# Designs tried in a protein design run: designed miniproteins, single chains, continued (3). Part 106

Each design is a single chain, and the fold is of that chain. pLDDT is the mean over its residues in the fold that is shown.

## One batch from the design tools (miniprotein)

Design m11688
Fold by ESMFold2-Fast:
Parts: sequence; C-alpha cells; structure tokens
Structure m11688 (fold): chain A 104 residues (1-104)
Amino acid sequence: DLEEKRESVRYVSLHALRLRSEILAKRAEKIAPLGPGYYEGEEQLDKLLASLRRTPEDEAKIAEIDEAFAKLPVDASEDEIFEAMVELLERLYPEELELLLRNS
C-alpha cells in the first residue's frame, strides 16, 4: 500500500534525523552548553515521532538504524553522519528515496 509505505518512510526518516541531531548536539555540548530552545525543539520532534503510526516492520528498520548509528566512529564528521544516514535510508527504502533525492 503506497500510503502505508509513505507513512513508514516518514517515520523512519524522522527517527534517523532525530538521532543525527542528538549526536551533533552531544558534540556541541563539549564546546558550549546548548540553549533551552534546542531542547524544546527535540521535545517537539519526540512528540511528533510518538504520534506517528508504527508497524513491526518500522520497529525493525528503527533497530537497524540505531545499530548502524551506534557503530559510527566517536569522531565521525557531520558529513560522515549524514552520508551514513542517507546510505541506511536508501538501503531500507531504495525506490522511495531515489525519487526524493532527485528533487533535492
């Protein structure tokens, strides 16, 4: 079902973006404390993720993303983190992401 696939892609993509944001925030905190506005944004994203419908297939894809992000080097650059995210999403949703990336 096309709509069910679209909802799955949205949920899993937002989860990957949330993890990337968290990794970058932890690095920024080593330089200077983050402002309260950052944590408000993360709370809003977490609430959005919690409101989206999930399937067992989505949970399996999330686990794969979590595992891959956990394997990233501690000193991985922002570009390396982004590239890893894109490679994961392309692997999980090859047909859907190809269309999205062509329009980006």
Scores: mean pLDDT 63

Design m11689
Fold by ESMFold2-Fast:
Structure m11689 (fold): chain A 68 residues (1-68)
Amino acid sequence: ALEAAIKAAEEQAQRLEQQLLDSGVSPDSARRAAQAYLDSAVDAALGKISPREADRRAYEAIRAAVEA
């Protein structure tokens, strides 16, 4: 279960990075946002933070990348 959740988060982070690149976000900003998403999703899967906190951090990182 945990390994599957981490793999799903990694795949979603890769999709997010590509979506940001396709939207004209710089490669550096896209990678940073995707990494923040992955880190937050993994921390939530490990029970270190709530899913709500993970969503909040991911949203802030994506917004910062798009506004950069």
Scores: mean pLDDT 83

Design m11690
Fold by ESMFold2-Fast:
Structure m11690 (fold): chain A 81 residues (1-81)
Amino acid sequence: SLIDEAKKLLKELEELVREAVELLKADPRISPDNQAAFEADAKALIDHVRNLIKNGEVTEEDVEEMKLALEHLKKLIEALK
């Protein structure tokens, strides 16, 4: 189901966000403001997805948007390593 797929993607998103936050904190070239902006954006996306799952309102478009966010996050993590 779309909800089960969204739950799997949410778990992956939460794990990759944790990794990205740790890498950003470890990099002295990244400003505190830029780190805070990333954390705020990531939290907003995670909260949005959690609400969609809670309300049973997950669409195919939401799943595709989550997949796109995961691909962008993977690229960010690779660039920070």
Scores: mean pLDDT 86

Design m11691
Fold by ESMFold2-Fast:
Structure m11691 (fold): chain A 55 residues (1-55)
Amino acid sequence: SGAEQGRLGAELGRQGDGEGGARLGGKAYTMAKQSTGEEAAANRAAADEAGRVVG
């Protein structure tokens, strides 16, 4: 699902790997984590962004 793909996208983005949804998800994860300092919020942002790209 999009949520699972978002979590994988965030993971790959953090490692500097992946493309498309993974890259965008990773960026959203980093930005949200830096804004809130909370991994749950960062994961949600990454899942939303990656889901929009990869479905």
Scores: mean pLDDT 59

Design m11692
Fold by ESMFold2-Fast:
Structure m11692 (fold): chain A 99 residues (1-99)
Amino acid sequence: APAMSPSLQEVAAELERVAAQEEKLPELEKKAKELGLMEKFEEAKKLAKELKELVEKLRNHALEPEELIDLLLEMIQKVRELDPEEIEEARREITETLE
């Protein structure tokens, strides 16, 4: 199986973790305030909500795989401002995983 780049894998895992544990958002907000990262926390919170909605749509087969891949890559780009090479690697890996 192809290996996702470390940065993309880390971002994807963190977004999935935040989306899966919505009840922990208040604790994450406190940490973000301590680190001066409230702007990034609000961005991540919004992306986590969107990711949770996308995961639910995937489970219900409401989204075509191509649309899901594009949306996931767009969300990852917004968090990490990834370079085009990392984006293409992630697209390939996600496509192969969903097939």
Scores: mean pLDDT 54

Design m11693
Fold by ESMFold2-Fast:
Structure m11693 (fold): chain A 95 residues (1-95)
Amino acid sequence: MAEKMGENVKELVELGKTELLSQVLQQLVGLASEAGLEEEANELVRKIGDAYRAGDSDKVGEYAKKLAELVYSNPEMREKLKELVEKTEKEIEKL
């Protein structure tokens, strides 16, 4: 799940789908916040933003994977994370 989210986020960067990228990252932060991990999620989002501005799509994907791993560390969030990954994959398939 986390690796697929990293791959999906990297693909969104490469396709220039900035609005969908922002929505996915906000939803990941929301899930991490439900798990009590908002501060760690916000640090990873800052690193994603830095990598995005540097044009490093690989690093954006790596940090997005780490953000998804943070969500996955809480068993109560795993089903919601799975639904978000599947929704993101379907949106990419429509592009």
Scores: mean pLDDT 85

Design m11694
Fold by ESMFold2-Fast:
Structure m11694 (fold): chain A 70 residues (1-70)
Amino acid sequence: MKELEERIKKLEQERKEKGQALVDKFNDAAYKTGKLKEAVQAASRALTLIDEGKFEEGVKLGEEAVEKLK
């Protein structure tokens, strides 16, 4: 039981850290390219997908958006 709860907490923390890392990447890309509006919209969509449990899809969309902002 304790081992299962520990794994769940680790997955939750990893998901939160991944979401924050995406936001940080979008902010950095927006400052370099001046595309702040596009970055905010892409970050919002990626975070919404992650929150809905579509973690892999949200991360992929976020990474693709960051590359396009460069």
Scores: mean pLDDT 70

Design m11695
Fold by ESMFold2-Fast:
Structure m11695 (fold): chain A 63 residues (1-63)
Amino acid sequence: MVEEAKEEAYKLGLEKGEEAEKVLDKLIRDFMNELLKKGASLEEAVAAAKEIAEAARKGIEEA
């Protein structure tokens, strides 16, 4: 779920700081693919990806 992925991304940002950016791209891509496979629209997948990226950025800023 988007909320769960956002919390995971935020925690990843806190734990890994700037290095989280390398893992984040893969995490976002994998999550988008999972949403698309479950029948979500491309618009929903893109919106979720943006929310996940924003959560990770906040984690990195607080790290």
Scores: mean pLDDT 76

Design m11696
Fold by ESMFold2-Fast:
Structure m11696 (fold): chain A 71 residues (1-71)
Amino acid sequence: SEVEELLKQMVELEKNDTLDNRGQASVLAAQLARLLSAEELREYAERLKETSPEVARMLTVLARAKEERAK
C-alpha cells in the first residue's frame, strides 16, 4: 500500500541521519498525514518507536497537530 511504502522510505532515511534525509522524511510524513487519521498516525508511531524513534516522533507531532485542528 502507499502508506506502507511511505513508512518504509522514512525508516530507510532514518538509518543515515543527515539534514537532507530528515527533510525528505518530513515531506513523506506530511504526505502520510494526508492519508491517515490522528489515531492511525499514533498507532504507527507506537509500532515504530523502538525501531525508528525519529519517524515515530514526527508521526506523533503530526497526530497532535491534526487533533488540535479538529477542535
Scores: mean pLDDT 83

Design m11697
Fold by ESMFold2-Fast:
Structure m11697 (fold): chain A 65 residues (1-65)
Amino acid sequence: SGEEKALEVARIAREAYEKGGEEAAKRAIADQGLRRGASQEVADAALKAPNVTQAGTLVVLELTA
């Protein structure tokens, strides 16, 4: 389900944040979102987002649509 995909992205993003901070978490959100069906446009927007919360929100909204 989209919810399960979103939860997996969130888990991986948290692990990335713990290892490399906000920039690593945003890259993980974009990469893992793409892998799970997010569009390239949303992934690019997540990388350019001002923080991890906004990046995650963009990807979660698309995966759960």
Scores: mean pLDDT 85

Design m11698
Fold by ESMFold2-Fast:
Structure m11698 (fold): chain A 73 residues (1-73)
Amino acid sequence: MPIHVRVRVLDEEGKLVAEEEGVADDGVGIQRLMERALEKASKEKPGRYTVVVELRQGDEQQVAEGEVEIKEK
């Protein structure tokens, strides 16, 4: 069943630095969208980011969030 996915990456101040939106049929599709959003964020600067994943299937919505640290050397 197709799942509408929106991935948002926020910096430590809560500002939106990257966003990806798409449709996924499985967890692999969701992971791909997350990877794209994080790749965009990694081009900005190193730091701590919050990743927000919003899933919509029919009339139901689910939101999950986690933290990631991106380091450059």
Scores: mean pLDDT 77

Design m11699
Fold by ESMFold2-Fast:
Structure m11699 (fold): chain A 70 residues (1-70)
Amino acid sequence: SEAEEALLAVLEAYVAGVSGGAALALERETAALVLADPAVLALVEEMGRRWEALGGTKEALRALVAEHRA
């Protein structure tokens, strides 16, 4: 879906980021997507849960996004 692709793009941008403040940008951008389309909330919750289980690193998030795009 468009909402799903928008979320994946936000996550990819966060993973590619090398500067401070990236975590706050991620939180704000995902909140905006959830407000625009509540269906995004379920995907955010599922991916967040899986990401925390893998240690919450950018490398783990990159792998999760890649798997979801496959």
Scores: mean pLDDT 74

Design m11700
Fold by ESMFold2-Fast:
Structure m11700 (fold): chain A 61 residues (1-61)
Amino acid sequence: IVEFIEEKVKHLNEASRFVVVMGIDKGWSAEEVAERAREMGLSDEQTEAAVKSYEELKKML
C-alpha cells in the first residue's frame, strides 16, 4: 500500500505529496485536501494536481 501511494504521487512536488498523504491518513474529502493545499501556499495548478491524485488514489483504495 505505501509503495502504491508513493508511485502515484511521485510526479507531485514535496508539499503536494504531503497534502495527499495526509488526506488519505485523515480520511479528508477532496474539498478538505484543496483547502489544506491552499493554506500551505500551493499554487492553483499544484492544488489541482494534488486533488486529482487524491481522487485517483481514493478510487483505488
Scores: mean pLDDT 76

Design m11701
Fold by ESMFold2-Fast:
Structure m11701 (fold): chain A 93 residues (1-93)
Amino acid sequence: TTVKTITLNVAENGSASGSVTLDVEKGTTITLTLTRTAGTSTVIISKGNEILAEHITSASSSTLTFVAPESGTYTVTLEVTSTTAGTATLTVE
């Protein structure tokens, strides 16, 4: 079990993005824990060119769970847009 982390620093009136890839088996639960200090965060789970889940939040913390419908390589992307400088951290396990 490997924990992956995306940490983004966003500038005032800026945006930032980062992604990690996971190789998972069908039926694996992926837990995503987001903590942020500013702006709006979008978490996207995709497999190849298909978007399987999208979560948009302005909450300071949120947790999303995703169950893999099939085995393969999944990409988790974190995007942040903000009018004030801040940070966002997404932990993937």
Scores: mean pLDDT 79

Design m11702
Fold by ESMFold2-Fast:
Structure m11702 (fold): chain A 61 residues (1-61)
Amino acid sequence: APRAAEFTVDASNRASLDELGALATELQRALEAGEITADQAIDALEAANAALVERERAARA
């Protein structure tokens, strides 16, 4: 089972929309299993979304 800290760190590497969807599915399963909290799941998704925005900016430079 993944650790909450690794979820948060891994989220910053998920910089595409498809990977964001995959991350959301993983976070949902971990949350259902009680391995992470809702706050941790939200933080991971926010980090992944921020990484996606940064990548879109870089792609346009």
Scores: mean pLDDT 68

Design m11703
Fold by ESMFold2-Fast:
Structure m11703 (fold): chain A 99 residues (1-99)
Amino acid sequence: SEKKAKEIIEIGKKDSEKAAELLKKATPEEVIALLKLLAKENPELAEQLEAFKKLVLEDPEKIREELAKAREEAEKANNETLITLIEARELLVDEILKE
């Protein structure tokens, strides 16, 4: 949620190790909210988000297929963090296509 993302940022200003621990346990929705908040303060990250949005709008089926393959690979590797990041990317694709 956006509230949790803001809490991670505020904690990170005082305790970077505690913020890192909370980020490791973040949901896909919390990762997306954090990414959007950071993009407002970081022009390079904002540009990367816009580039991803353009790719999604160009060929959404291809991006979804690539994410599905990445998810299968992450599941085979039992990489829980990578699975969460891929789920966050899938959620971002859904939000872009809703616009």
Scores: mean pLDDT 74

Design m11704
Fold by ESMFold2-Fast:
Structure m11704 (fold): chain A 95 residues (1-95)
Amino acid sequence: MEEEIEKFREEVEKLMREVEKKVEELLKDPEVKKQVNEDIEASGLTEEELKERRKEVVEGLIEKLVEAYKEYLETKDEEVKEKIEHAMEVLREMA
């Protein structure tokens, strides 16, 4: 069970890294960077505040998915499995 949870966490973390890499690639485009900077200025949030908020969202999502997977391993609930599979599909499409 621990090995299965650890492997799942590694898969989710890997997918999140690929998503972050794609976002960084998009931010290399001068037009995208200009639009993002304008949105940041309009929001009134600092770059540090946005970075911290993004980190919290990513870490929170990883933990929620790992908790859901742990629940599935304990209960074998097909509805929990379907929710995890849907979330993983969305992450793979974003990566």
Scores: mean pLDDT 75

Design m11705
Fold by ESMFold2-Fast:
Structure m11705 (fold): chain A 94 residues (1-94)
Amino acid sequence: SESDVDILKRHVSILVNALKSGATPKEALKILADQLKKDGNTSLAVSIKALADFIPPFMNVKGLKVFLERSLPYLKKDEDKEIVKILLNALNQV
């Protein structure tokens, strides 16, 4: 089956477009998670929603970048590291 990394690569434009349209990082991650769920990618949707629920509503793009960069050394799974790197690359487009 397709990996969460490959699924996220195809959907990450949803996050970028939401941020460019004035959504906060928390709102943009919720929009991404909702679309992932609608497309049947339930496991990845739960993970992205958990990130959205964890971050405060006032966190801006720079704050989310710093949070994600600082999380990288604490991740044990290579797939989780790749997911975070895809999100970081997306945030660099805003």
Scores: mean pLDDT 90

Design m11706
Fold by ESMFold2-Fast:
Structure m11706 (fold): chain A 108 residues (1-108)
Amino acid sequence: MEEAKEEAVRELEKAIEELEKIGLEAAKKDAGAGGVIFGAAHEIRVEVEKLKAAPLEEQPEKAKELKETAKEELETALEAAEKDKEIKEKIKKVGEEIEAALDRLIAE
């Protein structure tokens, strides 16, 4: 249980790092779009730090709150990438990884 949770948090952090890289890549073509995508990654990272700081009994609730925030931030990032199919597909893939990790944290 503890190891599965630590693994899910590591996968979340890895996915957020990939989203940050996608934002930086997008910024080379469109600084505004890249800034929005990078900002989305930052907001999700802040909520992950809150989850990590929360007592064990509060972590499933914090994971549910984080999932809602992640959905909103990922939708914003996808809208910013509307004109770039390659960036949009990369965001979708990372979004699936974030959702899968969060679902494991909610279940465990």
Scores: mean pLDDT 82

Design m11707
Fold by ESMFold2-Fast:
Structure m11707 (fold): chain A 109 residues (1-109)
Amino acid sequence: MENYEKALEYLKAKDYEKAYEYMDEKRQKQFELNKYYEKLAEKVLKGDKKVIDDVKKQFEKNNKTGLIKQLDEAIKNGDKYRQAAIVASESPSVALRYIGDLIDEEIKK
């Protein structure tokens, strides 16, 4: 309990490195996964096609055919926010943030 309280305090301060020190191994792995997918999603928004191709190969290996179809549709439509959300699908917290960004962009049209 004590370590989680410290981790939450550092997360509130956006001190992610110190927050990581107070998480158990499972939580630390999930935190690394979230950081990894945030970086991938940012690269997708910047137009990095290699990231998309690499993620599609991982989806294929994991039999995530539905996600591949959604990603291909987002690519055809030029929808970078949908591409970012789908790429980050293994990190629901990151994916939901990009879905929120997509909704905000659609409302402003």
Scores: mean pLDDT 74

Design m11708
Fold by ESMFold2-Fast:
Structure m11708 (fold): chain A 65 residues (1-65)
Amino acid sequence: MTLQEILDEIVEKKKNGEDYSELRAEAKELINRMVRGGAEAAGVTPREVTDEDLDKAVEAIENFE
């Protein structure tokens, strides 16, 4: 599943009042892995993605819809 698909599922589960904690954790891990990979390639220290950053991404998808 792509990051976008996981974020879309979180939005849907949130709208339905369903528990999305597992998907939230998966999305956060995927983002952190991507950030670490990019930072490693660039030779810089990555910033860790927080729950707040993930919530902002979910809000952006909700606002786009």
Scores: mean pLDDT 71

Design m11709
Fold by ESMFold2-Fast:
Structure m11709 (fold): chain A 80 residues (1-80)
Amino acid sequence: MPRLSREALRLAILNALSHFTDSGGSITPRQLAAGLGVSQSTVSKLLKEMEEEGLVERTPGGGYRLTEKGRELLDEMNRQ
């Protein structure tokens, strides 16, 4: 599969998190890495960066979910 740019990968992560958050769940870095075909270390680094930006937050047990800010940015990007 073609290699995603950092920004494209971040968008893919936000989209995946939105899907699982809407379903009442959370997703781990390992699950995101498997779904996106990238290394867990790459996903973990991007999740930490997005957590620092306030776009995602950790759940108990090491999963992640979208924050309100992350959802708003994803919705805006999907409209534009």
Scores: mean pLDDT 75

Design m11710
Fold by ESMFold2-Fast:
Structure m11710 (fold): chain A 73 residues (1-73)
Amino acid sequence: MSEKEIKEKIDESERLAKAAGLPFDKGFTAESLLLKAGVPKDVAEEASKQAGKAKNNEEAAKIVAQAIKKSKE
């Protein structure tokens, strides 16, 4: 999955949360995407913690993309 695709999925999750009146959590969304991509739980937890601290969805998407790439090396 490309960084662009990951950002689109994070943006969609934020849009859905807003529409439902729920708070949006970048870290939770990142962990879900990482686990779905087959990243090990320990690596996904560490990467999602960093993504949750990212200042915007683009930075969160970069963190998720890097973790997915490293898990496949």
Scores: mean pLDDT 81

Design m11711
Fold by ESMFold2-Fast:
Structure m11711 (fold): chain A 74 residues (1-74)
Amino acid sequence: MTKEQNLEAVDIVSEAARQAYERAKTASSPEEMRKVVEELRDQAIAEAKAKGIDDTELARSAGAVVARYLEEQM
């Protein structure tokens, strides 16, 4: 994987996380939240595949975003 593909994977995951956070504020039911999460996940996977980023790298980038979020909460 190239450095450029790694940065794109991080951007895709970060944008999906940002959208999930914003949609969480407006979701009124667990079913709505589940639908939003599933839609954003599928969108992120589709974007990654279109850019030649594999699922392993996307998962690694997701882990990094989650770790950063947890650090900000501490």
Scores: mean pLDDT 68

Design m11712
Fold by ESMFold2-Fast:
Structure m11712 (fold): chain A 114 residues (1-114)
Amino acid sequence: MRAEEEAEKQKKLAELEARKKAIQDNLDALLNDEEVLNKALETRVKRGLLPKAALNTPAAKERLKKEAERASRLELLILEMEKAALTSEEEARRLREELAALAREIGRELGADL
């Protein structure tokens, strides 16, 4: 293997690990810090994803936490698949199955007709 190809692979792996850590740290902050949670809710209001009247409801907070957990799981699986594509075909196959299961779970929860 050429040193350039190995260096590029190592750089990509380091970037993927850094992105995974950032996602985990952001999720932990959202779940454990009410100020972070409130700022995230305000951001959703600014984006038109949440009505202003819902900002201080327990239901909106719990829904945001659940959505953040699902989004983080999806993003982490995608990053693990990218990492596996560089390191292991067997691991990439396993992660595709986990992604399919998660997509089905998300589909069931988002299948609320409204």
Scores: mean pLDDT 73

Design m11713
Fold by ESMFold2-Fast:
Order: structure tokens, then C-alpha cells, then sequence
Structure m11713 (fold): chain A 75 residues (1-75)
């Protein structure tokens, strides 16, 4: 399974849509699911909407866990 560090790198310095696509590739889910994960993370405050970077190490772990659960539901 992808690590929190890999998830952080996937969202780092990218637009929300680019982060969603990279998360989709990282977890092997659809681009729509990846974008949904990124949007959910912004709404929960785990990601800064301007930079698409996790606001904290805890935010990165929460994003990785949410993405893993979404990947299991999509597969």
C-alpha cells in the first residue's frame, strides 16, 4: 500500500486536479475517485486548497488512510 510519504509527494506543489490524478494512479483507482479523495481532503482541512499540500504530517496520514479506504471500495 502507498505510504504517507508517497501520498504527500503525489499532492505536493500541484493543483487539486493534478493531485487527484496522481492519487488515482498511486492507488490504482479511477481519476474521478482520486479527485473525490483530494476534494474531500480539502473540505476536511487535511490539504491546503491553494498549494494542495497536506497542512501537517497528521493530515498526510489521514489523506493516505482515506485514499486506501476509497481504493478498497472502488476495487
Amino acid sequence: APTPEQVREAVRGKTLEEAGRDLARLFGVSEQTGLGIAQGAVRSGAIDPETAEPVSDEGARMLAETARQAAEADQ
Scores: mean pLDDT 73

Design m11714
Fold by ESMFold2-Fast:
Structure m11714 (fold): chain A 87 residues (1-87)
Amino acid sequence: ALAEAQAWLDEVTARLEALVAELERLAATPDTPRSRLLALAQELRRFGEEALRTARERFSDFPEVIARLEAAVAAALQRAEELLAGR
């Protein structure tokens, strides 16, 4: 159970990091429309919200896993806001 929760957290965190990396790549491209950056930032937010919902439903017995996911989602969203503010 805990090993399953940790493996799931690692997978979700990797996907959050991939979305942030794609957002950073697009933000570094001068001709990328701001609307495309907003769309990807919204996808990142929705993914984070769904991941948190899933964690609370599946892993309620592992509050440390939920806390780590909350921190990862918060960091990803903060990074997205910083990238959007710079464009």
Scores: mean pLDDT 88

Design m11715
Fold by ESMFold2-Fast:
Structure m11715 (fold): chain A 73 residues (1-73)
Amino acid sequence: MARELLEKGKELYEKGKYDEALEKYKESVKIAPDSLTAAEAYNNMARIYLELGKTEEAQKYFEQSVKIQRKLL
């Protein structure tokens, strides 16, 4: 389920539906918060916030992605 939500988020991102993509990524993280899927979701959320010019929010989500990746190695 978490991986499927991540993939749906990616599809929405490719269509330029950023708000809908963010919702799918948030749902994916809630299902599996300390997973590689969650790390990828956070990284993708950071990319969307950068596209929207919200640099501070983007930095926050990118850091969350890195923390998970380093924990899991």
Scores: mean pLDDT 84

Design m11716
Fold by ESMFold2-Fast:
Structure m11716 (fold): chain A 84 residues (1-84)
Amino acid sequence: AATPEELEAAKAFVRRHVDKSLATTPEEGKFLVEVAAGLAGIVAGVAKIAGDEEGAKRGRAAARGLESIAAQGPEAALAFLKEA
């Protein structure tokens, strides 16, 4: 399971970068969380190349948290988006 720090990074990433209204079904929620995980990974990679170690660390934590939520299934992903 994701650590509390990874889950908080995932929530922060969703609040900043994701329009949660795009997901109304569990399947849409899982898809949106998977897309967000990919974006968080890209952000982490870009930050690392730019020398932003703290940004890279936050992006990796968010990606791991989002991947863990998606792995729990569609209903868990939609519930996470509604709570974030």
Scores: mean pLDDT 85

Design m11717
Fold by ESMFold2-Fast:
Structure m11717 (fold): chain A 108 residues (1-108)
Amino acid sequence: MAAREERERRERVRRLAEETLERFGEIAGEEERERVLELLRRLEARDPEVAERFLEYAAMLGELYRMYEEGTPREEVLRIGRERAPRAAALAAAMEAPLAEVLEELEK
């Protein structure tokens, strides 16, 4: 049971992260999104734990964006984000910069 639940959790996290990266492509452009995906694949091969943590944060942001689109007030979405991850605000700010810079910082 635990292995199946963990696989489903990882698959859900990856899907939410992909949704977040797709939105990033709409803001920053497709070329920048492709660069981020290439860096993420390299990071997954080199340090799977750091890559998994990044995907978890990206999935959380995607979940918060989905709540906002479904009609949850922006101020409430931000409150939930702060409660789930105190560093979520800093990560959300970094998502306005090229995401490639964030991934390179994680490799340092």
Scores: mean pLDDT 61

Design m11718
Fold by ESMFold2-Fast:
Structure m11718 (fold): chain A 68 residues (1-68)
Amino acid sequence: MSKEQVLEALERAAKESNIPEEALKAAKEIIEKDPQNLKAVIDTIEKLASKEAAKVFEDELVRILAES
């Protein structure tokens, strides 16, 4: 999965689930360093936002992969 695809999933999740700006910033930093470490991105969203926001992010990742 490309960095751009992971960032798009994060942006979609933020619109759906109101992810706090600090959580978005932390998740973006992980994606910039290692876009393939999806587990770290999910864990960060779960810790700083919510389990629900992390689930929305996972669902948006699946949608973007299906579009590719």
Scores: mean pLDDT 83

Design m11719
Fold by ESMFold2-Fast:
Structure m11719 (fold): chain A 65 residues (1-65)
Amino acid sequence: MRKRASAIAALEIRAIGLGARVTIKETGDHVEITLEDESEEARRAAAREAEWFGEVMGNATITVR
């Protein structure tokens, strides 16, 4: 559980630092991440974090708008 809480906090902190809007929904072991930002770099950084998060959690869906 520490890994999950830590990963979520890391995503939120990074998103805030990059000025990106990130919405995270947890459904059991499934996590949906929605990325909204005008910066391609911020989106790419968030996507890499989401990939790592998915590796740790086992399942993650990423939506870019």
Scores: mean pLDDT 63

Design m11720
Fold by ESMFold2-Fast:
Structure m11720 (fold): chain A 85 residues (1-85)
Amino acid sequence: AAARAAGVAYFTRQLVEYGILGSEEEAEKAFAEIEAVLRRNPASAPAMVDGVRKAAQEIAEKYPERKELAERLADRVTAAGNAVA
């Protein structure tokens, strides 16, 4: 459903933004929360991966200094999504 997809995108953007704009420790916490969601609902992996990639791209545009951290988080989430598929 479009409403559910929008909700997942919003939630994912909040976690990614929190992790990227925070310290490396905050990024690790954000990843752990995303991984927990993937373990609870593996079917959500494609939507979560897509959401993380889009959120990371938006944050990299606003905060170029965080681009590397954003890309690393997106790669880690993609790997985690593949592991639970």
Scores: mean pLDDT 72

Design m11721
Fold by ESMFold2-Fast:
Structure m11721 (fold): chain A 88 residues (1-88)
Amino acid sequence: LAERLAELARRLLELGARYREAPSPELEEEARRVAVEIARLLLEAAGVEAPELEPTDEGLARADELLLAIRDDPAVRALLEEARRLVA
């Protein structure tokens, strides 16, 4: 799980760097898809039933609300720290 999260985080950082260099709708869509996948993994780690999250602005807003509710979950915190160590 942490390995997959690290891969997605790395991908999101790459997309952010490309977007700063040359903004495009394709990069925005890919970033939204990656962000939704990250949200699903974090919700799974917290034991929260993940709804069908669409890679849209509305879907990301919903994901943000759900992630805020689990931000202090020990399992989520541990997973994020493990993933950060793999990305570094």
Scores: mean pLDDT 76

Design m11722
Fold by ESMFold2-Fast:
Structure m11722 (fold): chain A 98 residues (1-98)
Amino acid sequence: SHMNEEIVKEAEKKSLEIIEEAERLLEELKKLPNLKEEEQKKLLKEIKERVEEKLEELLKIIKELLEKNIKMEPRQLALLIAAALQLIGVLFDVELIE
């Protein structure tokens, strides 16, 4: 249906945006060794909050796809999985530093 196609397109778009955001957050983490302790704590908190926000967005998308039994192409499913794994990777890196 047209509505299902729009949901899939939005899911793909959001997955790509999340992947890009996760890559930016990983680049921000590389700045940590050059920051003072208080600035390091602030940056880690900001990165964690942004990861949590993006994970919530991704979970809402996944929930809608599952509840509506919407079929995605393998490439589109791979993007959703990649987005989730990228965010989990950022969160793991934050936990390893703290």
Scores: mean pLDDT 85

